Designed miniproteins, single chains. Designs and how they scored, part 59

Each design is a single chain, and the fold is of that chain. pLDDT is the mean over its residues in the fold that is shown.

## One batch from the design tools (miniprotein)

Design m2037
Fold by ESMFold2-Fast:
Structure m2037 (fold): chain A 69 residues (1-69)
Amino acid sequence: AMADSQALGRAILDHWYETLKKEYEKNPDDEGVKLFLEMEELRRAGTLGPAQAAEVDEKVRKIFEKARK
């Protein structure tokens, strides 16, 4: 069901938010992690615009790609 997919998606996002927050606490110079955390806080507050969301999502994706190499 769509509701199940939304619940799973939120759990995954919460997990990644907590994981990246811990990484930022260990290395506060990581601008990409900081940007992701700022985006998620704005998203939770309901103030994030769609253009800003798309830009930050792309930057976060590139960070994970680099981490896998």
Scores: mean pLDDT 61

Design m2038
Fold by ESMFold2-Fast:
Structure m2038 (fold): chain A 71 residues (1-71)
Amino acid sequence: MEEEKKKKQEMEELEKAWGNGAFAGEYGLKLGLDLGTILDALDAVRASSKTPAAQAKALAELAKKLKEALE
């Protein structure tokens, strides 16, 4: 259904933003973190979730916290 598709799409967009390295590379350098370390942390968050909606929510929270801390 549309809502389920939307949650999956949001998760995919967050994954592409992280995985593309644009966000991780730029902010990783500011934090002094390796790109691989950031991606590993994101994978851990994703793996801890039981549903696509929970995964999208967890990734969105992590992304917001990192962006807010750096901005």
Scores: mean pLDDT 57

Design m2039
Fold by ESMFold2-Fast:
Structure m2039 (fold): chain A 98 residues (1-98)
Amino acid sequence: SRKEAVYRALNEIEELVLEVARKHQLSQETRDKIANLLLKLKIYADIEDDETVLEAFRQTVEEIVKLFEKELSPEAVQDFRTRLEEILARLEKEIADL
């Protein structure tokens, strides 16, 4: 279902974000900001409009990437961005195929 696709993407984003934050030992300030953005994603996951949920996820993911840019190397940021973009592309395709 659409709701299952959105929650799967949410869970994959959360797992990836927390994995990368742990691996690179991000500052407490950055971790607190990330936690707030992940909470926003959870709220956005309940949006009923496909275009609105996809745009909200895309914008929130971009905000998360910008927080990581402050503490990660450019190479690590690019790898992280690519992996997040793959999750979003899969979500967009899965919603379109419903």
Scores: mean pLDDT 88

Design m2040
Fold by ESMFold2-Fast:
Structure m2040 (fold): chain A 83 residues (1-83)
Amino acid sequence: KDKLIEEVKKIFVKLLEEKTKDLSDEEKNKVVKNGIEALVYVLNNVEIPEGKEKAVAELIVEESFKEDFDIEKLVEKVKELLK
């Protein structure tokens, strides 16, 4: 369980760094805040099965870039991904 959570966190951090490196400080801070809030909520409310770590991390990062970011919609998308 802990190993899967750590793997999701590692992939998430790497993807977030790669996708935000060329952004302004204002946009970077917004995306990082959204992404961290989303990651914490998902890890506390959804059990991530083995082999889905990268897909979940990628989805959280992608949703974090949206101007109309909604954590409830993200959780529903994560649940659909895990079916």
Scores: mean pLDDT 80

Design m2041
Fold by ESMFold2-Fast:
Structure m2041 (fold): chain A 98 residues (1-98)
Amino acid sequence: SLLQQLLNAIFSRNVEAIEKLVSALEEEVGKKVGGLYDLDSDLALLLPDVIQDLKNGGYPGFISKEKAEAEGLVLSDETFVITLPNGTQSSVKLLLKE
């Protein structure tokens, strides 16, 4: 899936792949995708901040759901299952700009 490919790109720190996959995901969803929310950890990632952090040679920082919602982002109705590098599965929603 595009979301699994996006997460794999984030874990591999591939900024070019992240930017392309975000654009592809936004085209598929029909809305701007500002972030990802992990229901199991209760943590969010803002995609512009992820890209900036990786360009600066750092690692992506997680934020609270409340902080992500303060950016004007809303959770998708659909929940996606993703596989992490250690083989565990997690439940993720998109953070959409409306």
Scores: mean pLDDT 84

Design m2042
Fold by ESMFold2-Fast:
Structure m2042 (fold): chain A 61 residues (1-61)
Amino acid sequence: PALTREQARAAAEAGGGLAGVSAEEVVRAPDDSRPMQLAVALAQRVGGASREEALAAIRAL
């Protein structure tokens, strides 16, 4: 996978923290929500994944 489970989890935690929500809330958030967009952007920078790959990895947590 382009992104590890640990990288996806760290991105969800960081993105959630920036948006004031938990990582569990990020995983359940809509694709276009601020928490998910922040988590996806962070995951892309860390893992070099595409937007779709980062989104899928976060959803799989």
Scores: mean pLDDT 81

Design m2043
Fold by ESMFold2-Fast:
Structure m2043 (fold): chain A 88 residues (1-88)
Amino acid sequence: SKEEYIKKAEEYVKKAEKFKEQKDYLMAARAYLLAGKEYFKAEDYDKAIEAYKKAIEYAKEAIEQGDEEAKKVLEEAEKNLKKVEEAK
């Protein structure tokens, strides 16, 4: 249901904020990417856009710290952001 997707998204946002506090920007970016996907399934496009923008922000931070794996998170978040903006 839409409510179940929103709940999963909120759990990912909470997890992402904890990773951010720990300065684990790769895991924060991954968690925000997952939150964006769940908000998109819920058709909450504004929340999906917000989550994907946060995933992009923290993926860029992780890349600056040397986490090359974050480049894939960045690419996926940018692709998903474009899809949400086109669906809105």
Scores: mean pLDDT 91

Design m2044
Fold by ESMFold2-Fast:
Structure m2044 (fold): chain A 76 residues (1-76)
Amino acid sequence: LDELIEKSLEEIREHMKKKEIDEDTQKALLSQFERLARRIRDTHDPEEARRLIEQVREAILKNIDSIKKQEEEAKK
């Protein structure tokens, strides 16, 4: 599970870097994912935890795309 969490954090970080997300938002999203993933790891069976962590990772990645879309539409 720790390996999955680390890999997921790296994937999220790379995705945010490609999308040019600001550092404060990057820290917030990475912190949110890490906190949720650790809680899932500590409160669920390994197999269930893995599935839930993957779902949270997917949700965060979609949230990053949504943030970038909003920035592009606002075009401040």
Scores: mean pLDDT 77

Design m2045
Fold by ESMFold2-Fast:
Structure m2045 (fold): chain A 87 residues (1-87)
Amino acid sequence: SLDKLLEEAEKKYAEAERLLANARSRADLREAVLKASEGNTKYIQAINLAEKEGDLKKAEELRKKMIELNADFTARYQAAVAELRAR
């Protein structure tokens, strides 16, 4: 269901954020990227499902949230890389 896809996506993004916050190696950064990618895939599936059901307003709302989540993740990723290099 749509709600299940969103719940799974949110859990993956939360995992990615925790991995970035606690990153101590390049492997941790790669794992965070993989989790964010998994979250993005679930979000795209949710958007496609909303469109298929004819709920264009919900699809647009989800698309905007996905853009915000990706922008936030990118900023956090860049900060984590800088912190690892500064140590």
Scores: mean pLDDT 87

Design m2046
Fold by ESMFold2-Fast:
Structure m2046 (fold): chain A 108 residues (1-108)
Amino acid sequence: MTREERLAAVDALVAAFRERFPSTPQAVVDRLRAELERVVELTPESVLEKSIAENDPSIATLTVMMIALMEKVPNVAALATATHALIYYLQGKLDEALAYAELAARIL
């Protein structure tokens, strides 16, 4: 899965989030988008593909958390939650993806 395909998934997930949670302030939606884009930048393609294929979001989440800790990224919990949201979305699990996206938005 290419970087462009992952960014398209972020756009689609954010659009679905706005439809499910229309009262969410724009500033929160913007922060959620930025966090999902950060997940795309930090997650190696091979790790993302393995996480999707094995139906285990924890593979990508653990990798992103380790990179975030090494780079001293603030709010590792929000990043971990956003990683789960993106993986579930890429697996076609929209309800789980939106639940984790809502949790990430609440943590941000």
Scores: mean pLDDT 80

Design m2047
Fold by ESMFold2-Fast:
Structure m2047 (fold): chain A 74 residues (1-74)
Amino acid sequence: DVIEGVRKRLEEIVEKAKEIIKTKGSVEGLRYASTQLAQLQQEALHKDPSKEAEIQRLVREASFEVIKAAAEYE
């Protein structure tokens, strides 16, 4: 299931980005998240284009979680 795989990978990316924000700062964490989320979105859309709207929504939600974590870090 492409969507189940996307959800699991997004959780991993968000958690790793939060770790990077805490250890290296917001810029490094946001760069990591941006790169990983873009790659995941491209891979998922290639595997199942019919799920484009759901994939895009999940990636946007994950992106906002990382942005919130970066803002909280200051």
Scores: mean pLDDT 85

Design m2048
Fold by ESMFold2-Fast:
Structure m2048 (fold): chain A 100 residues (1-100)
Amino acid sequence: SMEELIREYRELAERANEGDLEALRRVLELQVRYAEETFGPEVAKLLREAAEYILKALEEPDEKKRQEYLEKAAKLEEEAAKLADKQLEERIKAGELPAP
C-alpha cells in the first residue's frame, strides 16, 4: 500500500541522512519504483540512471569526477521532471488519473 511505502521510505531516508549508504540505495530504489507506478517506465529509467550517478559520486575520491557525476545526475533528474509533467498530463487526458 502507499502508506506502507511512505513508512518504509521515511525509515530508510532517516538512516540515509545518518550516512547509511545501503539505506540510501534502498531510498533511491523506492523513488524509482514510485516514479514507474505514477509517471511510467521512461521517467523511472531516467531516475534510475540519476541514482547510479549519485552512488558513483559518493564513492568517488576525486572532487572533479564527483562533481561531474553529480552534474550528470542533476541533468537526468531535470529531464525526468519534465517528462513526468508530460506523462502526468497525458494520463489525466486519457482518464487514467488520478491514480488511487
Scores: mean pLDDT 80

Design m2049
Fold by ESMFold2-Fast:
Structure m2049 (fold): chain A 75 residues (1-75)
Amino acid sequence: TITSDGTYTLDAPAEVTVAPGVNATINAKQPVKLTIEAGASVTVNGEVSELTVAPGSTIDPVTKNASGDATLTVT
């Protein structure tokens, strides 16, 4: 679980939870399974294989970007 704002590098496939209110950038060399809790904002440089977002968020199924109570930008 990521509980602090910052930039994180993941060298292997990982399952990651981002805590409420956290702003994180994830540099993922392998696909990640991502859970984003309410009020968190996440940028992933890499591939998101599975995404779970807080209620009140909308996921684009093509880009896997999320908006609303939890946000995700995939680049």
Scores: mean pLDDT 76

Design m2050
Fold by ESMFold2-Fast:
Structure m2050 (fold): chain A 69 residues (1-69)
Amino acid sequence: GGRGARALGETALAEARRALEEGDVEGAKQSAIGGIKALEEARAKETDPAAIAELDRGIAELRRLLESL
């Protein structure tokens, strides 16, 4: 369900934010790009509307972070 999808997005965002806190902008970019790819691949295989909504939310947050870098 949506909990697994949400956790995937939250983990990717947390890793990217941690890299930024350490001053690693390139590491943050790579974490965000990798996270977006993983979430998009999960979304392509997902049929549960609640999980799709959580994946879309994670993708949007990671894209916003990436655009700010």
Scores: mean pLDDT 84

Design m2051
Fold by ESMFold2-Fast:
Structure m2051 (fold): chain A 89 residues (1-89)
Amino acid sequence: MAEEEAIRILQEETGLTPEQAKKVLDFLKEVIADPERRKRLIEALGLQELVDEYKKKYSEEQAFIVAYLEKVFGLSKETAERIAKAILE
């Protein structure tokens, strides 16, 4: 149920298909489980400063998801937080 909501939000905000949105969620789950891959992705996308700010309020994993969704898909912080909760629950 929570993942279905995250897929719907991604579709509405980005225009992705359900299959594409699911691939994004699966990718984020894989990156959350792999600290070295997460570090490389943060460097490649220039997310370090944003992740460091969000780590003051969120877990390191949640901070990464929120920063990634804002930077890559242009989602608002509030929308990105809702998706991050769905992924991490």
Scores: mean pLDDT 82

Design m2052
Fold by ESMFold2-Fast:
Structure m2052 (fold): chain A 71 residues (1-71)
Amino acid sequence: AAEEVDALLAEAKAAMEAGDADAAVAALQRAADLALATLRAAGASEEVLAAAEAHAAGLIEKARAEAEALA
């Protein structure tokens, strides 16, 4: 699960370096969804889930802003 999230984050970085903003945002969203699903399956508290969701949303927003600046 952690390795899968790391792989998706690496995919997002590679997509950004290649100038594929849509692929980068999609990979970040998949990484966030997988990480949140894994935390829920592990019995994470609402506080931990809320913090993880907020952090993931911030990363995706930043990636979108960078993608729009490059378009």
Scores: mean pLDDT 76

Design m2053
Fold by ESMFold2-Fast:
Structure m2053 (fold): chain A 89 residues (1-89)
Amino acid sequence: MLTPLEQAQALLDEVIAVSERVTELEKKALADPNVPPEFRREIIFLEASLGVLEINLHIAVQTDQPVSDNTRRNIADAKARAKALEARL
């Protein structure tokens, strides 16, 4: 059984992995001058959202607090957004 700290660390590792995928997507989008500005904006907004999630998860790890249901939902939403953007490129 994972402790709240181990669960928070696992979610942090998951968010970092999604952030790495979004960074690779940004590199691909920047290499194509025909990619619409709206698509590049969506990538930047997702990167900002992932950054906030990383901060919230670091706080959970540092304070030994369980990750909130709202944070878990936001992680699921960010993962879905990343997958949708990857499918469009």
Scores: mean pLDDT 85

Design m2054
Fold by ESMFold2-Fast:
Structure m2054 (fold): chain A 101 residues (1-101)
Amino acid sequence: MTVTLTADVSGQSKVSWYRVRDDGSVERIASISVANPSDVTYAPSVQGRATISVDQSKSVAYLTLSDLEPEDTGAYLAVAGERESLEVGDVVLGVHFVTVE
């Protein structure tokens, strides 16, 4: 099973995807530079299963997760910037709920 999550990144220089699980744990799973789409980072938990990309013509960021596991269940937040943790005042660009049974 594969899922693709999207976020509008118009006017953003960088975007990060965070996963929030039902226990309240938060992990930054991927980050990409909108200006330099080759500048990417992935968390070890998704390494080899995740692909982050930007369509600069549409100003849309994509996060694709393959080989989904029950542990991938959670809320996925696209947030402006590259912070290691979510902070009050961070700009949330998109929210997606993923459930793996």
Scores: mean pLDDT 78

Design m2055
Fold by ESMFold2-Fast:
Structure m2055 (fold): chain A 93 residues (1-93)
Amino acid sequence: SAEELTALLVALGYDPEIAKRVADVLEGKYKTEKTRGEALIDALAELFGIPRKAALETLVNLSLVEEEDILEGHPGALKRVRDVLTRLARAAL
């Protein structure tokens, strides 16, 4: 869940406000004029302190979802990204 992902990211030492923004984007709760995919990449780049291109490339490689589906904010792609991030965060604890 989004709440679980937020709690795991905070437990790993990431910024709580940015971690919540990542979860809110994935759940469709974040207000933005960007696509949900663009907002997600921005939030993850800020959370991990990496370039936007590196964040996008990492998500494509880890989720095995097409780049365009992530950027467009396709619901199935965003769910896959959330599930992968949650599993990796659990493994990193």
Scores: mean pLDDT 82

Design m2056
Fold by ESMFold2-Fast:
Structure m2056 (fold): chain A 72 residues (1-72)
Amino acid sequence: SLLDRLERVLEALKADPTASPEAIKMVEEALQAAREHADDPEAVRRIVASFFRKLAEIDPATYERAVALLNA
């Protein structure tokens, strides 16, 4: 599921010494919000899209890695 993929992204970023603390916090917050709305697939998609948009703005390198991990 999309939530399982987000959890794997979070685990991978926590293991990556080059990932920023802000990026890790953003994934944690997005995952928490998505879990709270797990019964609404459209809300989950909007939360994930908003997260990636913000990540791309503040940390483009981590964004590229997170997108690759999400689609793995």
Scores: mean pLDDT 80

Design m2057
Fold by ESMFold2-Fast:
Structure m2057 (fold): chain A 98 residues (1-98)
Amino acid sequence: VELQDPFSGEWIEVEVGDRIVLPSGTIVELVSVENDEVVTLRVTPSSGAQSKGLKPVDLKVRKEDVALALLEYELEIAKQMGDDALAAGIERLIEELK
């Protein structure tokens, strides 16, 4: 399935079991694809983010919304970690996707 990279904006071919590491250290794994429309992603925060109370989550989203969903998740992490510069950068990327 083709998913949009949240930081580059490029559409990339991804298969079930593929993993990507985001700049924050968050690991994203494609768990399943339903009818080529809906994907389930397993999102595992870095150990530092987990120590702040953020937990691994499974996100079920439309493939067109993956980049936005991942950016919103990364924004939450950046805010919890107190990284105001990263948070501002992510907010700009979110606005570009709207």
Scores: mean pLDDT 77

Design m2058
Fold by ESMFold2-Fast:
Structure m2058 (fold): chain A 66 residues (1-66)
Amino acid sequence: SALDLADKAAAGFALGAAGDETAVRVGERNARKGGADDESIARAREAALAGDYRAMGELVHEGAGA
């Protein structure tokens, strides 16, 4: 489901903020598959890098539309 893809994307962005660039790419791919646009993906990535994981999760789920 789009929610499952959003959850996987959020996990990928969180791991990416911890230094795993491969996890960021997987997170972006899952967010895009869930229906997120590139703007929502970019905002979620910025939130994760800033340590705002709550905002990151909200942006990913909002972008997925589910």
Scores: mean pLDDT 70

Design m2059
Fold by ESMFold2-Fast:
Structure m2059 (fold): chain A 81 residues (1-81)
Amino acid sequence: KVVSPLSPEETRALSPREYLLLEAEYVVEKYKDSKDPYAIKLRELAEELIRLIREGAPASEIQRVWLEMVEAAEKVEKKKR
């Protein structure tokens, strides 16, 4: 099942790391059964982001992986049948 992201109000109350963690978990759940190569890559990047946040990685590393996720998400969204 697809999990909806948090509301803007709930998102505002979170730290940047908490927000990114929830977004990454949402992506993993949304694309868990996808066979699209772009969606698979997006899920892998989301899992890496979750790992970095849990390990307390520097904000620069977290931002790098987040930007890669955004790029992968754009490729998934642009794929029209």
Scores: mean pLDDT 71

Design m2060
Fold by ESMFold2-Fast:
Order: sequence, then C-alpha cells, then structure tokens
Structure m2060 (fold): chain A 78 residues (1-78)
Amino acid sequence: AMSPEQEERLKRLTREIQEVVLELLTAPPEVVARANELGLELQKRVLEAVDKKDWDEAIRLLEEGLAELRELLEEAKE
C-alpha cells in the first residue's frame, strides 16, 4: 500500500502534469507530437512500476516526466 506522503505526492504530480499538458496542447504540431511520444513512454514505464507496486519508482518517473515536459514547453516558447 502507498504511504500518505506518497499519495499526496502522486496527487500533486498528477495535477502539475495535467497543467503542463494543457499548455502543450496549444503548441505547434511538432511540439505536440514530441509531447505525445514522451507521454506514451512515460505511461508505459509508470504502468510497469505500478504493476510491481514500486510506488517510489512510479513517483520518480512522474517527476522526471514532468521535468521533461516543462523543458519542452519552455523550448516551445522560443
């Protein structure tokens, strides 16, 4: 089972990822395509971690994915 701290972190990460994804939806098609590729890879890896009940790994992957999506969003603003 997840700890309360892990659950709170997951809820916060999910919210932050959703906010970045919504901003990326208005980006140029090339940026949207890259975001989709990153999202699919992240989803696959997170699902594998969840299937193993490795909540720390799932949280780590989501944090890394959020950072990559934020970097892509900042590059798109140039």
Scores: mean pLDDT 81

Design m2061
Fold by ESMFold2-Fast:
Order: structure tokens, then sequence, then C-alpha cells
Structure m2061 (fold): chain A 77 residues (1-77)
């Protein structure tokens, strides 16, 4: 699940022309999981992503792609 989510973040970042550190990738996956678990709202998750240096559009695309990858991987497990 986490490996699939990290891969999705890397692939989406590449499409957006972003270079992300491993720590940024981990933070993005953590943010998506916390949102999916109900520990934060979608708006709070987007704000958290922007605090990592991402634009709103980048944050939305990464959050949506990461959440979908987590859900898909967990459905196969």
Amino acid sequence: ADEMAKRAVRETAQKLGLTLSDDQIKSIVDTARRMMNGDMTYDQAVDRMQSLGLSRDQSVKLLNTTSSAILFAESLS
C-alpha cells in the first residue's frame, strides 16, 4: 500500500515537473492517509500540502492521485 502510494506521488510529481525529496513524498502519503482516516478535512489536507511548498493545483492533484492509489492498493490486499 505505502509503496504504491509513494510510486503514485513520484509519477504525479514527474508529470507536474516537480522534484520531491523522500521526506516530502512521505509527508504527502501521510497527509492523504490522515485525510482518508478522518483525522483531517480535505481543506486541511490541501493546506498541509501547501505548507510543504506546493501550489494549490499541485496539492489537489497529488492528494487526489495519492488517495486513489492508497484506496486501490488496499482494495487488492
Scores: mean pLDDT 81

Design m2062
Fold by ESMFold2-Fast:
Structure m2062 (fold): chain A 75 residues (1-75)
Amino acid sequence: MTPEEIAEEMKRIYEEKKSELPEKYIEEAKESLSDEQLELIIKYLEKTFGVSKEEAEEMIIAYRAYLIEKEEKKK
C-alpha cells in the first residue's frame, strides 16, 4: 500500500468511524506513538490534505485506534 493510499484510508476512518471508536483504543493509540513519528506523519497529512495540525493528530489517533480494535475483534 502506498503512503497516499494509507493517508486516504486514515481520512476515511477519521470521517466515518471516529465517533464509533471506543475511548480505550483511542487512549492506547495515543500512548503507542513516539513524538518523532507523530510529527513526520502530521506534516505529511497537512501537506496532502491541507488539514490543521490538530486535525492531522486526530486522524492518526483514529486510524491507530481502528487498527487496535480490528486486531482485538479477530481474537
Scores: mean pLDDT 75

Design m2063
Fold by ESMFold2-Fast:
Structure m2063 (fold): chain A 77 residues (1-77)
Amino acid sequence: TIDQMLADAEATMRNVEAMVNDPTTPKYVQMMMLAALRVQIHMVRERALAAGDQDSLDRAQRMERRADNMRRRILSR
């Protein structure tokens, strides 16, 4: 279900945020994990669009903005 996909994406995002905030994690690993997260968010957006679920689409778009913020932080180091 879309709700389960959103819950899974939120769990993945928390793990990626922890990894990005860990100074012992190499930059290339942070970038790879972020890329995987963005693919997962994209899949949620496609399902939300197909279902006409605007609430889930808005939630996925908020996750995309958080992922973009993490990318900018990694690249600014």
Scores: mean pLDDT 82

Design m2064
Fold by ESMFold2-Fast:
Structure m2064 (fold): chain A 60 residues (1-60)
Amino acid sequence: MPQPDATVTLVFPASTPQSEQDAAVQQAIDQAKSQGLEVVDTRVITRADGSVTVTLDLVR
């Protein structure tokens, strides 16, 4: 697996509405695009405490 050029990790508390999670992820994607980066992988992990971690792997 090729190594990504950058990684963005977003962590949301259990009470975070889906609309806020979606907005934050979209903002991170838009920010990456403005820097000439492309999202090649998106990993979503829900933890036992209900918190959600979204990891974006980026390449130039």
Scores: mean pLDDT 80

Design m2065
Fold by ESMFold2-Fast:
Structure m2065 (fold): chain A 89 residues (1-89)
Amino acid sequence: MELVKKAEELFEKGKEAEKAGKLEEAYRLYAEAGDLYAEALAENPTPELYAALAEAAEALAEVLEKMGKTEEAEYLRKLAEELRKKAAE
């Protein structure tokens, strides 16, 4: 699916931005990847898509925590936990 491929590419770019210390860029890339995974999940819910969305949410939480946005990071970590539970079903 084209959405999943695009999300994967954005997620990889997000990882590179985070390694470079470009936290705002990493946030944008991970958020865009998450949006595409969520769109794909709404169209066809699979364990793999729940897992991918959870990973994107966790990556966003880590970046937000590094940016000092601890409340937003906590929200996304809880979201990632719920998504991982659905991936295990």
Scores: mean pLDDT 85

Design m2066
Fold by ESMFold2-Fast:
Structure m2066 (fold): chain A 72 residues (1-72)
Amino acid sequence: SAFLRLPPETRRRAAELYYAGYSAAEIARELGISVGTARQGIRLIRELEAQLRAQGLNPSLAEQIELVAAYR
């Protein structure tokens, strides 16, 4: 995935912008990445949210952002 090839810092920033309510196009513009790459990131964030919910976990927003940054 193009999103997973981004540095952890860039993936962290994408997650921060997503949770701040930014669209894929706005995230792409802010980070200098393609809209397609930003959409891949949003899909990963939503999948991780679904997995955490299924496990009954209550991570903080900061912990959720770091999970996106650390994902391999």
Scores: mean pLDDT 87

Design m2067
Fold by ESMFold2-Fast:
Parts: structure tokens; C-alpha cells; sequence
Structure m2067 (fold): chain A 99 residues (1-99)
């Protein structure tokens, strides 16, 4: 469906945004959980019922909050590129949650 295709495209953009800034061991460790969760949401979107889509939107809201928290931590550590990537990921996750 059109909604499922939009979900998959948003999840792909989120993963690409996060992965674009991995250039240190600390960055890789911090990013490891978020891409895995997004990959799981992407898999669910391909076979989604209305109930499953609602579950994905709830998970997207939680991931957006985690992305914002990770952005704050990256900023505190002086990693502005990672902070920007997590803020963009949070924005895309919020878009997914509003579908």
C-alpha cells in the first residue's frame, strides 16, 4: 500500500542519515541500537496490517525520543555531526509516527 511504501522509504532515510556519520568507535557503539530497531520496523512495514502500522508508529515515537537523547549526548561530547544526524533521524521518525 502507499502507506507501507512511505513507511519503508522513511525508515531507509533514517538509517542512511544515521550511518552517514559513523567514523569512530564511540559513534559505532552509540548507533548500534537505533539502526537495528529501525531495520526491524522496516521488516514489519512490508507485511503490515492496520494494527501493525499502529505498533510501528508507537515504536517510531519511542525511537524519536531516543534519537533526541543521543543527539544531546553527542552534542555534550562535542560530536556535532552525530548530533545533527540524530536530530534529523528524530525528525524523520516523528514524520513516520504522524502518518
Amino acid sequence: TELAERIVELLRRIVETILAVFDSEDAAAVLARLPESVARLREQALAATEEEIAHMQEMARRLAEEAREQARRAEAAGDLAMAAAFREAARLLEELARL
Scores: mean pLDDT 67

Design m2068
Fold by ESMFold2-Fast:
Structure m2068 (fold): chain A 97 residues (1-97)
Amino acid sequence: SLDADILAAMKEMSRSVMNLMADYLPQDVVDRLTALMEELADADNAGDRERSIEILEEMIELLRAARDEKLAQGDAKSAALLEKLLKSTEKNLEKLK
């Protein structure tokens, strides 16, 4: 079905984004964000708005912590990439509220 094709494409895109982020983030953070993005795709496909909000809030906290750690380390380039992803995630959360 179209919904199944969209879900598969979203999961593939999430995996591709996390592969790009692997050079800038600890592996445990990459693994958790990848799992959360796949869970988000499943929740969105199911129309589970409450679950989608919970997942996005957890992603925001992980991204904020990672950004703050990179800023503390003086890694402005990694921090800027994380800030961009954080803002995109916050915008998606606002659309659901």
Scores: mean pLDDT 78

Design m2069
Fold by ESMFold2-Fast:
Structure m2069 (fold): chain A 79 residues (1-79)
Amino acid sequence: SRLERLAETRKALLAQGLPGEVIAYVLRTLEEKELDEAELQEVIEKAIALFKKGEIDPIEATKYVNELLRKIREYEEEG
């Protein structure tokens, strides 16, 4: 259920053309707490702002993206 929600959220964010680092930040936040639609939009805007300022740790973001994308891909390949 949780992984399915993360996969669906990733697809929505990819459709918006957001960079992987921004997507990673949003999905990581979703793993830590449940967000409604308004809270999700606020997190997306915050992630974009931090990314543009270079304040997202690119190494940590990349590690998170790679691991999460691997898990989502495995889930999608099975479904």
Scores: mean pLDDT 76

Design m2070
Fold by ESMFold2-Fast:
Structure m2070 (fold): chain A 81 residues (1-81)
Amino acid sequence: MRAAELLRKALELVRKGVEAGKPQEGLKEAAPYVEEALKLLAQKREPEAEELLKELLELIKKTMEEVKKWLEENKMKALPA
């Protein structure tokens, strides 16, 4: 239950980030919720939380693909002085 609630929040944050065109920000905001959920899952398995984690990993995979595309298109901005 506790882990599942954290993972639901993480899913929502990643989704909002992607929809807002800021996938990196969504991932960054979701990261602490995922880490806390994983700590709880390490103490006791939660099948519902594991299913939510699978959904989150699928969403992260899609989000990382978008981030990679954004970086490729904006690579010149990564060049410092």
Scores: mean pLDDT 73

Design m2071
Fold by ESMFold2-Fast:
Structure m2071 (fold): chain A 78 residues (1-78)
Amino acid sequence: MTLTADPSLSPEAQKFFEKIVEALKSGDLEKIKEVLKEMLEERSKKTGKPVTEEHLEKAEEMAKELVEAAKKAKEEAE
């Protein structure tokens, strides 16, 4: 079951996971976008597949959704 950090994750992937968690705690859209972009670029380097505009658009949408979800959670907790 998927509950915590995957033990098969590389040290690099574990660092990105921690960066995402910190970015989510900050609620900073730019920070979240940067982490997601770095993950896409790392994956591109490993697979040899280029980062496409679709990947960047998906990362931006995901970052926006994560920021909105975090803001809504804070608003509901207030």
Scores: mean pLDDT 70

